Designed miniproteins, single chains, continued (5). Designs and how they scored, part 92

Each design is a single chain, and the fold is of that chain. pLDDT is the mean over its residues in the fold that is shown.

## One batch from the design tools (miniprotein)

Design m19186
Fold by ESMFold2-Fast:
Structure m19186 (fold): chain A 92 residues (1-92)
Amino acid sequence: MEEVIERAREAAERYLERLEELARRYAEENPGEGERRGKEALEAEKAAIERLIAEDPERALVILESLLEGKEPPAEVEERLREWEAAVLAAA
């Protein structure tokens, strides 16, 4: 279990780096309000991922690794993460 939590945290770090880049691009395209929204969305997603790891680290690892590999993660959490990423890209 502890090893799974560590691996999930590592996967989360890599995924959040990708989201940080998307938020940065969104802020460049939408200065002011877009910068604030991008930052808020990124912080909310960090909190959501941390909670997922705390509640179900095995599932968190599967979802995060699937996202990093460009695979389709399990639908019950993936839709929110995918919608956030798509919304940031569409606004940029």
Scores: mean pLDDT 67

Design m19187
Fold by ESMFold2-Fast:
Structure m19187 (fold): chain A 59 residues (1-59)
Amino acid sequence: MPVLQKQIDSLDPEKKKQVTKTIQELEDRNSALVGDPEAARKQAQESDKEIQELLKKAK
């Protein structure tokens, strides 16, 4: 999402590292569900929620 990338780029370098690492971990977790579209969709929603919470905390 372009909006998400802009939010990450606006963070302090240390916070940007933490957020990027967490996003990578969530992406890896989501990739494991490729055989189950319903589980993948549910995981994507949870991952988005977690990323938004991190961005709020990183400010």
Scores: mean pLDDT 70

Design m19188
Fold by ESMFold2-Fast:
Structure m19188 (fold): chain A 111 residues (1-111)
Amino acid sequence: NQVEELREEYRRREQEFLERAKERQLPLTPERLRQIRLNALGATLLDALVSGKYSIEALIELLREFAEELGLMTPEIEEYLEKAEEYAKKGDEDSAISYLFKALDLLAKLL
């Protein structure tokens, strides 16, 4: 399952960023933890896109799960994710990716 593989990659990235923050003795405030998770998600999505190993639908699902888990699924983020899904179904990967990253950018602004 591609979504499970992406969740494992995300968890690996999150752990890597958390370990680096601890090594630098950075205070792990709730705000910084959210920022670390967002950076790990962004890195996971970008690496997945560059690799070409995953469907755009799997990338959209990972971002949707992340937004839901953080309680940050706003109507605007939902709209961009729905547009990403629509373009992915049409085979317009460039537009799908554009809306996926617009959703990620909105999520970043809520932190």
Scores: mean pLDDT 85

Design m19189
Fold by ESMFold2-Fast:
Structure m19189 (fold): chain A 79 residues (1-79)
Amino acid sequence: MEEEEKEEKERLEELERGLELVSRVAPQEVVDELRQKLEEVKEYRQQFKENPEDLSYKEKYEQTYEEIKKTLETLGLGE
């Protein structure tokens, strides 16, 4: 349980850091889309915390996280 909370916190911090870096170089429209997706990630996280038996919220959380990460990588912030 503690490891899962730490991983989730680190993942969100990485996305926030990446978004901050991108906001300085990327078009505003791209930054706005990433901010919106980050809000969705936080919402899905809250939903599966409230409904732990419903795996669909966890899947949506993981999918949205990957989409944000791919976008950040495309903008030159990935490996």
Scores: mean pLDDT 75

Design m19190
Fold by ESMFold2-Fast:
Structure m19190 (fold): chain A 101 residues (1-101)
Amino acid sequence: NAEGEEYLNKGKQYFEEGKYDEAIKWYRKAIEKTDDPELRAEAYYLLGQAYMKKGNYDLAAGAFRKAIELVPSPEAYRLLAEAYRKMGRFDEAEEWEKKAA
């Protein structure tokens, strides 16, 4: 809905400014304010990217998994694999990379 999209856009703005903690807060608000699976998936996907920027790879993986559950995408599979690689979980990384093909 309009509120969820507004909050998502605020999060994107903070992300572009390198303010990842603020971006995370607004992405979480977007998730809470929308029942649209596509908008929720986008918010989880961007939340994961913000966690990647902060080095919180476990939280990033969790967010990417939620995005994939709502709307599967090759890009989300690839980023989930990257999060697992950053954590040293190479077996899980390879499994998710194969799903991106």
Scores: mean pLDDT 88

Design m19191
Fold by ESMFold2-Fast:
Structure m19191 (fold): chain A 80 residues (1-80)
Amino acid sequence: KEELQKRIEEGEELIERLEQSARTLGSSEALELLAKAKDYLAEAKRHLQNGDLESAQKYLKKAEEYIREAIKVLAEKAEA
């Protein structure tokens, strides 16, 4: 429970930082991926609050996948 909550909070903070980078680089693609990650983090948080740890973990994993995709897009954009 505490570990999942911490991971959700860390994900929220990471998304905020990545959104700033995406705006600076002008990456609409990264912003769209980060918006999806935020939606999945919100779902993970909702399920965690309801005691559904399995669904919370599932949605957290999806959010983390979209965060990784956004990081890749931003890295490629920064190299261009």
Scores: mean pLDDT 83

Design m19192
Fold by ESMFold2-Fast:
Structure m19192 (fold): chain A 70 residues (1-70)
Amino acid sequence: METAQELIARGKALYPGASDRLAAIAAGYRDLGLSVTPMDIAAELMISPEMGERWARDLAAAGAVRYRPV
C-alpha cells in the first residue's frame, strides 16, 4: 500500500516546489486521469482564480492532470 509520504513524494516529483497538500492532489488527479479547472485549484488552495489558473497550467505541463479551461 502506498503511504501518504510516498504519495506526497510522487506528487513533488511531478510538480517540484508544491506543498505537501498540492503534491498529494496532483498525484491523485494523475492516477485518475481527471481534468482540473483553475477554479478547482483555487478552491483547494484558497488562492485567487488567477493563481489557480497558473497552478492548473503548471500541473498540466508537468503531466499531473488534464487541463480544461472554462
Scores: mean pLDDT 65

Design m19193
Fold by ESMFold2-Fast:
Structure m19193 (fold): chain A 61 residues (1-61)
Amino acid sequence: DEIQKLLLQMGAYKVRADLFRSEAENLEAQGSTKAAAQYRKKAEEYAVKFEQYSRKMEELL
């Protein structure tokens, strides 16, 4: 099922975005500003991928 595949991938992207965002917050609290910025960038990249797949799913509905 194509929709199930898209939902699974969207879920993976959301989990990755949330994990990278959480790690960025932890790194910033520790004073690791450069590492925190890198993880925030990764979180944003996965959030964008989630939105792209969300739009693909809407096209199928």
Scores: mean pLDDT 83

Design m19194
Fold by ESMFold2-Fast:
Structure m19194 (fold): chain A 87 residues (1-87)
Amino acid sequence: MKKLNLTLEPADEVRVGEPLTVTATDENGNKVKNVKVYYGITGADFTLVGESDDGVVTFTFDRPGVFAIKAKTEDGESEIKFVVVRP
């Protein structure tokens, strides 16, 4: 399975209602096609939050907390990254 790398913008900390942009790249640094981005509360199941055909997904959080983020394609998956969401 291919390893995907995630970049979080503006950072790994955002406020409720602020957009978080997740960019998924392959091991060569190229943006991946047909990516699905998931989030979950630490220790819970993951929920699909966005899909993109260009490797970039932007979304917002509706509540504060620490969220685990991962991305998947048909043949690849990222390691989990954590984002802190402030009120």
Scores: mean pLDDT 80

Design m19195
Fold by ESMFold2-Fast:
Structure m19195 (fold): chain A 80 residues (1-80)
Amino acid sequence: SEEEKRRQIRIDFEKYLREVSKELRTMAKEKGLSDEEIQKLEFELLVKARELYQKMLNGEISLDEAKKELREFAKKLIEK
């Protein structure tokens, strides 16, 4: 069913988001960022993930494209 396909995409993307968030948190800690600064970066990543998820639901991007954009966004966040 379409509902089951959407559920699988959501689960896959949420799992990927958790991994990217974990990597971002680790890199930010290594960079010497405060817990407050790390929380702000995690919030920005979550906002981007929500935007990408909406684009996937609208058929504008694939799951693989959403994953690539999320990872690149996380890299840019830590490089600021």
Scores: mean pLDDT 86

Design m19196
Fold by ESMFold2-Fast:
Parts: structure tokens; C-alpha cells; sequence
Structure m19196 (fold): chain A 65 residues (1-65)
């Protein structure tokens, strides 16, 4: 079933880097959930544990601008 819970996290845009994608993906896997990360600028990134780490790094980098 496609019914994973979604948890919302607020993180400062300053201090989060694209390299943190691995840690965020691991957290999503540990929780068996999708994480919706919101940055100070209002941008959001969905951390789905089924996404590739490369795609997550790009999504985070784009959100950080």
C-alpha cells in the first residue's frame, strides 16, 4: 500500500547542505515515512526513502538556492 505517514520538519536553510540528503533519507527509512522538510525561505522538499540520494541532493540544493 502507498499509505506512508508524512512528518513535517522545519529546518534552517542556513546550515543544511545537499550532503545531508543521506541523513534525511536514513531518517525517513527509520521512521518508514515521508519527510516534508520546510526551510526558512518557505521552500519545501519531500524526502521519500524510495527516491535516489542524487535526486534528493539536487532537491535540497535547489531549495537552499
Amino acid sequence: GSNRPTYKLKLPATGLKSKDAEGLKQLAEDLNAILLVEFENGNQVEIDPEQTIEQLKRDIQAALQ
Scores: mean pLDDT 74

Design m19197
Fold by ESMFold2-Fast:
Structure m19197 (fold): chain A 55 residues (1-55)
Amino acid sequence: MISLEEAEEMFALFDEVAAENNGVATGEQARARLEEKMPEVLAKLEEHERKLDAA
């Protein structure tokens, strides 16, 4: 679904969000940052979730 390179960038982004929030990031905060910085990765994750819901 997403590449290893994209996953590594996504986790680095989540670490940044967590650092900004005293080590705890909500899913909504992480999603908002993904939408701003990596919208393509967010779209791929939403597509994957949609396929799982359809099963």
Scores: mean pLDDT 73

Design m19198
Fold by ESMFold2-Fast:
Structure m19198 (fold): chain A 86 residues (1-86)
Amino acid sequence: DALEQAQRMGDLAVELARRGDDDRAVGAARAAVELGLRSGLPAEEVRRLLDRTVAELRAAGHDDVADRVRQAGEDVIREAEERGIL
């Protein structure tokens, strides 16, 4: 299930940030958004996954990583909209 896999990637991003692996955390969150969009998940559902990941990162005190994850996720969504795949 693409939704479950995207959610697991979001959970991985939070866990990587907790370990101090900030670059991999951002990469995992970006991959979650890319997978969701490529798998045909509605844009609203992909945005909810991104919002949850960002909120969990902020709740864990990783504001800088949360900002980077938000930017990376929004960049992927914007690229998908520009290509007309949303």
Scores: mean pLDDT 86

Design m19199
Fold by ESMFold2-Fast:
Structure m19199 (fold): chain A 70 residues (1-70)
Amino acid sequence: GLEEALRAAREAVEAGLSLTEVINLLGQLAGSMTDVEASRALYDAIIRGARANSPEALVRAVEEEVRRLA
């Protein structure tokens, strides 16, 4: 779910992946989710992170969605 997506995003950014690579990874995870609410939340975070043009902002957006759905 979203917690796994957050972990994957953090690990990808720590490994030095670009914003585009992190977006691609999270998009694949969102598309594989059976939980529609979690999938939508992850897509919303991707859009916000892309708009901010920062991998770190993308991670923060995913963190916000995890907190919102907790």
Scores: mean pLDDT 85

Design m19200
Fold by ESMFold2-Fast:
Structure m19200 (fold): chain A 95 residues (1-95)
Amino acid sequence: SLSEAEVIVVVAHNGRFAGVAAVDLDGKTLYSAEAVIENENQSMMLGGYVKHQAAPGARSYTRVISVPDSKTPQQNRDLAIRYGQRLADQARKLR
């Protein structure tokens, strides 16, 4: 759950673009990645990769966001970072 997470992972995607960020509870981005994708499954694979690179074995909370109107992978990465920071703020308030 968000209240127990050590790391927050946000996956922002559509059928063409994925952006993923792993953010700690202080709102620091530990790892992020973006990709042009062929399908939604590739965005989930990117999410798993980013989680592993950021904090292997840490308790994580994952939020998936559909962004059908995004124009670039970079937009989704930036959104994932901002959303992750907001969730980190929320997680701190739950403790």
Scores: mean pLDDT 83

Design m19201
Fold by ESMFold2-Fast:
Structure m19201 (fold): chain A 91 residues (1-91)
Amino acid sequence: IESLYKEILATLEQLKKAIKDNAPPEEQLALVKKLGELVREFIRKAKLSGVQAAALTVHLAGLEFAVKNNAPPEEQLALVEQLEALIEEAA
């Protein structure tokens, strides 16, 4: 799962850059959707606990909601950083 983990980290960095650069919401949402697919695969392959899986799912949903509703960049970045920390803890 090393390649999956690296792809997740790369996607998180792309999303952080898109948010900081105030990229179009459609571009940010595409990255969030890609991240969601990768995180769901990570949960399955890494056999994460129900608690870890729930935390990742909730934070991912919160991030998608924030991006869809044009939340402040600071809020979106905080959600990305929280998700990144949870993924690093689970790996």
Scores: mean pLDDT 82

Design m19202
Fold by ESMFold2-Fast:
Structure m19202 (fold): chain A 74 residues (1-74)
Amino acid sequence: SRMDRARHLADSLIAQIAEDLRKNKTVLSDEEIEEIARNLTDMLAEMFDLSEEEREELYRYVLERLRKAREEIL
């Protein structure tokens, strides 16, 4: 499905972001995490032609994954 493809690409992008943050010992604030999650979700929603409902679902997914990645760095 479109959502499955969006989530797979999101996972790859988040993994790359997490690796870069870990290597640079960068700690993101809650506001920065939310901003990255929104921007990434907007980009993926446009790429995969997601509905507004699917976009909000993807935002929650991306936000949770980014927060977990930050916890692993701290």
Scores: mean pLDDT 84

Design m19203
Fold by ESMFold2-Fast:
Structure m19203 (fold): chain A 90 residues (1-90)
Amino acid sequence: MEVLERVTELLERAAREAQARGLAEPLSEEEVRERARLSAEAAIKLGEEVYKKDKEKAEKVLEEQIEEAERLGLEHAKEAVELVKEYLEK
């Protein structure tokens, strides 16, 4: 699944940026990758379930997550959420 791989890569970059800025504890590259993949899988699976049940609610939650990522200066986290939103809208 192409979207899962892309979201995982964006979340890995976001985690590395946060660590470089001193906003998160340093984790090994393997731990960053594993956590990014789990987060990407959860976002897609939960997103699909909520989107099927209540599209408007799903869109609001995703928009709030995008705003929060932007506020925190986590550009790649913002891109990851935007990509999930685009995938769910298809």
Scores: mean pLDDT 78

Design m19204
Fold by ESMFold2-Fast:
Structure m19204 (fold): chain A 94 residues (1-94)
Amino acid sequence: SAEEARIRELITLLELLKQDVEEMVKQGKSAEEIVKELEKMLASIKKHFPEAAEAMDELAKRAREMVEKGKSAEEIAKEVTELIEEYIRRLREQ
């Protein structure tokens, strides 16, 4: 269905988002740089998938809170990746 195709597209974008976050850590980007880029990517996903807006906003908020708490780029990437994987699992169960 069109709904199933749309969910698959969202999952594909979320998998790419995970890869982008991991790549930024490998490139030695700072925690602040990673979260700023993540916020831009999440805003783009929200524009194309309004149904994911609450989940994207929660991811952005948690990532920002981790920077404010002084967590490392590696710790932020790990937590963000785990949250994205949890959201993907929930989408696949629907």
Scores: mean pLDDT 88

Design m19205
Fold by ESMFold2-Fast:
Parts: structure tokens; C-alpha cells; sequence
Structure m19205 (fold): chain A 96 residues (1-96)
């Protein structure tokens, strides 16, 4: 992306922190769980309703994290926001 070309040092530092914190591994596991849940929601209205309820319950926390991401001034702040988003996503999937 254009941003990658403009900030190569920032991208490298972000990637190194993501690897150190296990974010790529957590994202892969989360994607696999989300895909299985999507398949279940196509077959079951009850699963879909539980998922939507879990999302609505976590909506205020998700909105606060979006604001934190928009205000992030460092790579470290971005990593912390991403980690919290992963935790919220994991909680929503577990409640479904």
C-alpha cells in the first residue's frame, strides 16, 4: 500500500511486535473459529441470534477500541489495541 512505502520502518517494527506477541498466530486461530461459526449460523438461527447478542453486549468496548486505534501515536499502542480486539472477538465467539 502507499502507507507501507511511506513508512517502511514503522511497518517493520509493527511486524516484529506482532510476531513477538503471537498476534499472527492468534489471528489465524480466530479466523478458523470465525469460519466454522459462519457455517453454523447458516444452518442454525439460534447460533446466529446468540452471536448477534454477544456482539451487541460488547459493542461499547469495541467502539472504545476503535477510538483508541484512531488516536494511537505509536506502534506499541496499535499492538495493545489489536490485542484487546482479539480478546473481544474471542469472547464473542465463545458466547455464540
Amino acid sequence: SPDTEETPELEKKLKELFEKEGIFERLKELDEKAEKLREKMEESEEVRERYEKAREEKKPEAEELIERANKAKSVEEIVEVVKRHLELAEEVLEKA
Scores: mean pLDDT 79

Design m19206
Fold by ESMFold2-Fast:
Structure m19206 (fold): chain A 96 residues (1-96)
Amino acid sequence: ATVTAEAFEDGKARATLRAPHPVVSVTAGAYGKDGSGGTGTQPGRPDMTAEAEAVTKSAPVKVHVGAQLSDGRVAGGTAEVKPGETATAPATIVPG
């Protein structure tokens, strides 16, 4: 599983988690010097992805994506990205 983060020119960053099993629910968070993001549980995606959005101004932002998988496991990862960049990080899968 991997996390890919993209920063957009409108001050948003998005992280996408690709999982080996269907996603039942998503938990998202963002943190950093100038970064903020919504936290919460979102509906799962049939395509085995989970997404999180964050707001970034000029400093690097860390975007965390957690997902509960259909087999009861939990996948999660954190990617750090600057405005205008794309970053990819490994995701960890643990028993739920």
Scores: mean pLDDT 60

Design m19207
Fold by ESMFold2-Fast:
Structure m19207 (fold): chain A 67 residues (1-67)
Amino acid sequence: SVLEEARRLAEKYEHLVESNTVESVEKRIELQVEIGKLLGLSFKTVKSEEELEERKEELLARVEAAE
């Protein structure tokens, strides 16, 4: 289901936030775009760790609200 997929992607996104490799940054951007598509949201590249955390919280909140 869309909810299960969105939750899984949000969990992957959260996991990648803990990594500082170039590959992890690229994967975070890709997951952010995919989560946005599933939830009908338009996401831009985040520029700060604070913005990244806010995006993650918003995505998780939307998944929870949809359950």
Scores: mean pLDDT 60

Design m19208
Fold by ESMFold2-Fast:
Structure m19208 (fold): chain A 130 residues (1-130)
Amino acid sequence: SSVREEIIELAKRALKLYEDVLAGKLSSEEAVEKALEILRRAVEITQKHPNLSREDRLLLGGVMMLAAMLIVHLDPSRVEEVREIAKEFPEDLRRLVLETIDFTEKNPHVAQLMAHLLANEIKEAVEKLE
């Protein structure tokens, strides 16, 4: 599979997770585990493909932000697990995840709105790339 196909698949997983959370189909524990899996898969993609295009990096970054926002919202006690995973990312994506955590903790209501807008942007990006 191409790196773009791997990122599109991960983006679809993040979108489904977000929709399932909004619909109340998942427990907080199940949703957090799925969001952590998305972040770990993003690590694998960045390690396998160190030279991501700007477009691929932007989409992957959006997926990582959405997953991090969900974890902070659903179970803030598990944020340290996200920080540990973030150490394995390239510096730019690591900084993005850490800044997303800090922003979401400080601005939970704004972060909920931003997560909704981000999910819509990810959906549009996936539709354009297919």
Scores: mean pLDDT 91

Design m19209
Fold by ESMFold2-Fast:
Structure m19209 (fold): chain A 88 residues (1-88)
Amino acid sequence: MREEDEKFAEKIIERAREIKERAKELLEKSTDPEKKKKLEAIIRDAEAVIELAEEAKKVEDERKQAQLLTAAAIAVIGLEIDVELLEA
């Protein structure tokens, strides 16, 4: 993997870990069953984003690396929006 792509993957992983932690904190404080379900989904999706970014670091095919990194980047942006909306 190119050094810049590896650093990009690491930043996605860091962002996903932060989202997961924020969602866990909200889950502990929430009494709304629907909100809890959404938070549990965010936690699972954040874990999937971490796995996608880690897989991208292992793949030798540049096109496959780009596809995995793009998917992870789009997913992490969506999860950041979702967790912000649930904090509001």
Scores: mean pLDDT 86

Design m19210
Fold by ESMFold2-Fast:
Structure m19210 (fold): chain A 81 residues (1-81)
Amino acid sequence: SQEERDRLLAGALDVLREAAKKAGISTEELQKMAREVARALTDPNLTREEVLARIREIAKKYMPELADEVEARLQALFDEV
């Protein structure tokens, strides 16, 4: 549902903001990541598993040292809905 997708987007953005703070990512880079993550979450051709894999690759691109942590936190978020 749209409500579930909105909740997942909000949760994913919170995970990314906390990881970006740890990694020292600029607001501009965080906005770029958020945009890419939002595109993955709203892509009708992607399964939940494919969305998670794409978000991991996005995190790896911007914050390679935190990509595994981001993936684990997002997997937990997806398991809640």
Scores: mean pLDDT 77

Design m19211
Fold by ESMFold2-Fast:
Structure m19211 (fold): chain A 94 residues (1-94)
Amino acid sequence: MDAVRQAVEEAAAEAKRRVEEAMARLADETGPSVREQAEGSARGMAAWLDSAAATAQALSPEAARHYMAQAERGAALSVEVVRALLRAQAEHLA
């Protein structure tokens, strides 16, 4: 159980770091007009990943690993959607 808990926590931390890096890069790329929205999106995704990790810890070890893999994919997809939307918004504001 400890190894599964550690793996879930490490997976969530890694996913949060990737989300934060992607949103920081997007904010730098798009400029100050969308920076606040990029930062807000990063905070929202981090909170969701924390909730996903808590849910995974209540599951069996095998189910927890599958659930976290899906959560990581969901976070990656959310980054792509936010990136597309904020880039379009920045272009409209430019």
Scores: mean pLDDT 78

Design m19212
Fold by ESMFold2-Fast:
Structure m19212 (fold): chain A 64 residues (1-64)
Amino acid sequence: SFRDIFDRLRQQVRASTAGSDAQRAAAIAHIDDALANIDSMSVEEQVGAILRGIGLLLDMELQA
C-alpha cells in the first residue's frame, strides 16, 4: 500500500509541468530512494518519506 502511494506520487511529479527541472529531479530522486529502501523502513519512516514527497510536489506546484 505504501509502495502504491509512492508510485502514484512519482507519477504526479513526472506529470507536473510546474516547478524547475531541478525540483522535479529532486522529488523523483527522493521517491526512488524511498522505494529502494521501503522494505527496511519503519511505518513511521515510510509516512515521513511520503509527507516529504508531497511537500516537494507542493513546492513545485506553488512556484510562481
Scores: mean pLDDT 82

Design m19213
Fold by ESMFold2-Fast:
Structure m19213 (fold): chain A 88 residues (1-88)
Amino acid sequence: SVEEAIEAAKNGDVEKLEEFARAGKRIPLVAGLNEAIKNGHDEVAIRAVKAAVEYGALTEEELQSLIDIAKENGHDETVKALEEILKE
């Protein structure tokens, strides 16, 4: 659920977010990724986005939105890593 994904993001539970990505559950995944990025869980956000892209659970438009959120919140390392994923 969206609530489970947000809790996973708040708690730094990468495995749970990767599970949503693997299962193709895009709505809760995107909600959890937004929360992880806003809270500065850089490693969680980067690893979960990589899994989401690998499993086709995240669009380029959604990835760009996540990059914009990271920029707004000053998470420079997350911005750099996500931009590399987007461009490659």
Scores: mean pLDDT 81

Design m19214
Fold by ESMFold2-Fast:
Structure m19214 (fold): chain A 84 residues (1-84)
Amino acid sequence: MKLSGAQLADIFLKSVAPFLKPDGSVDESLNTVEKEAKRNPLTLEQLKEVDPETIKRLLVEGLPERNIPPWSEEEAEAAVAYIK
């Protein structure tokens, strides 16, 4: 499809990364999506320290609370490869 690894990484940074902590865990305060939206999102440099397997899993599972559909394994791998 149309999306490059860089484009997929940009989508990840804007949609998924705000819920991801530097230790690779998902922020458990997701029960307050508005509160998470006000948090400063992780920068690309901070994302490089996050476990790539955790990022892939998060993308493949999606974020239903934000209406983010599951990504394909290939798209998740492309985004992680760009971030690394």
Scores: mean pLDDT 60

Design m19215
Fold by ESMFold2-Fast:
Structure m19215 (fold): chain A 73 residues (1-73)
Amino acid sequence: LEEKLLEEAKKSVELSKDDPLRTARAYAILGEIYEKLGKYDEAAKWYQKASEVAPPELRPELQKKADEMKKKA
């Protein structure tokens, strides 16, 4: 199940690489999947990438998640 969600999220990144909002959402989903797997260092990386491409209004929330994952790693 989680492996399938991760594959679908990666596919979404590939299909939407020219759309920053879709790319940010795909990166955030990857972060969420890794967080559920207990891979906090990987989750932090994907939330960090999501915050870098996200619109300003979503950036603080994604950055906070990245920082929380780094604390758990």
Scores: mean pLDDT 76

Design m19216
Fold by ESMFold2-Fast:
Structure m19216 (fold): chain A 65 residues (1-65)
Amino acid sequence: PKDSEPRPTTEEQVQYIKENATPEQIAFGRELLKHMVDLWEKKTGKKYKSDQEALDALSKDIMEA
């Protein structure tokens, strides 16, 4: 079993923020993530169907690099 501290995934970060932050802070964070995704798409030349898919691809690239 993995009981060691896992790196926060997009879903886990969102869940943690939902429990500890206001809806306004969550909305602000989503706007920042959208901006980062846009820059990532331009840098890699790829297009994603959703922000979630783009963030998953970015996270995977970082973890596997």
Scores: mean pLDDT 65

Design m19217
Fold by ESMFold2-Fast:
Structure m19217 (fold): chain A 102 residues (1-102)
Amino acid sequence: APPPTYEEVIAEVKRAIAEGLSEDEVVARFAPRYPPEVARAIAKLLSGEATEEDIEIVRKWFLEQEYEKLVEDAKKENNETILKRIELMKEGKSFDEIRAEL
C-alpha cells in the first residue's frame, strides 16, 4: 500500500481531535505509525499552537518517509551485490577474484 499522504494524515488527526482526544491520546493512537514528535506537531498544528519548528517537523517527516522508502527499495536491489562482495572478502579472495565474480 502507498504511504499515507500529508493530507490523509492531517485528516486522521483532525478526526481524532474532533472525537475529543487529548494531545497525549493523539500521540498514543498514532505512535505505532508515526514518531511521537510528529504526532504532537500535527496535533499542535491543528490546535493553532504550532511553532515554525512543529511545521518543519511535519514537512520533513513526509519528505523523509518518501525519501527513505525510495532509498530502502534501491538498497534492497543493491544489497545482494554488496553482501556477495563482503562474503567473498571473508573467504580471503583477492580484489581481482572478487571483481571477476561480481
Scores: mean pLDDT 64

Design m19218
Fold by ESMFold2-Fast:
Structure m19218 (fold): chain A 71 residues (1-71)
Amino acid sequence: MEWVVQPDLDTQLQRMVDFVQELLDRGASLAEIEDALDRFTAAEQAANPEHSDEIQRFRDFLLRWARRRLA
């Protein structure tokens, strides 16, 4: 377990949103976006398991947002 100062949530949130938006701009499908998000959350959870709950919340929010954009 590692103790690291977590950056502001806004910065992390914006970074993920930007990543998803780039995929949408390229014309990626929902499946590809979901796969990318799954990998990202897995990596984040492995790096900081103590914040798994917050990472999960963020993923869920982003996934719904992307799904609506593609609807």
Scores: mean pLDDT 71

Design m19219
Fold by ESMFold2-Fast:
Structure m19219 (fold): chain A 75 residues (1-75)
Amino acid sequence: SSRKEELADKVQEKMAEIFEEADKEPTRIEQARVIAEKAIELAEELLKEYPDDELAKSIAKSLIEGAKETIEAAE
């Protein structure tokens, strides 16, 4: 596998952990907030580690957009 595929796999694994943590919250809105906040934190971490990587920027943008959609879907 390529280094880029390894990056995507790592992000997917971290997102799975975020979903497990969110499942502990009692309401759909609170679950959505945890997912959104942690996904944005992951995006920021990714950009700090790989500031000049276009794939990392693309993944970070997708995480931020997904966070917004998650909140809107829960409201």
Scores: mean pLDDT 81

Design m19220
Fold by ESMFold2-Fast:
Structure m19220 (fold): chain A 61 residues (1-61)
Amino acid sequence: MSLAEASEIARRGVDESATLTPEQVAERVKEELLKKGEDEDFAESVANMVRRIAEERRARA
């Protein structure tokens, strides 16, 4: 698993979540990755990336 792949998943999750808070987007992405059978450490890393991207988008809006 590459950081580039994780970054792409994070960006896509944020793009699909116009009405959710950064925390809600991160939690949703983590749950989706766990349902797909990804390991918990990977899911947590992607969730943290999603939260950060969503927070940055909110700060600029």
Scores: mean pLDDT 71

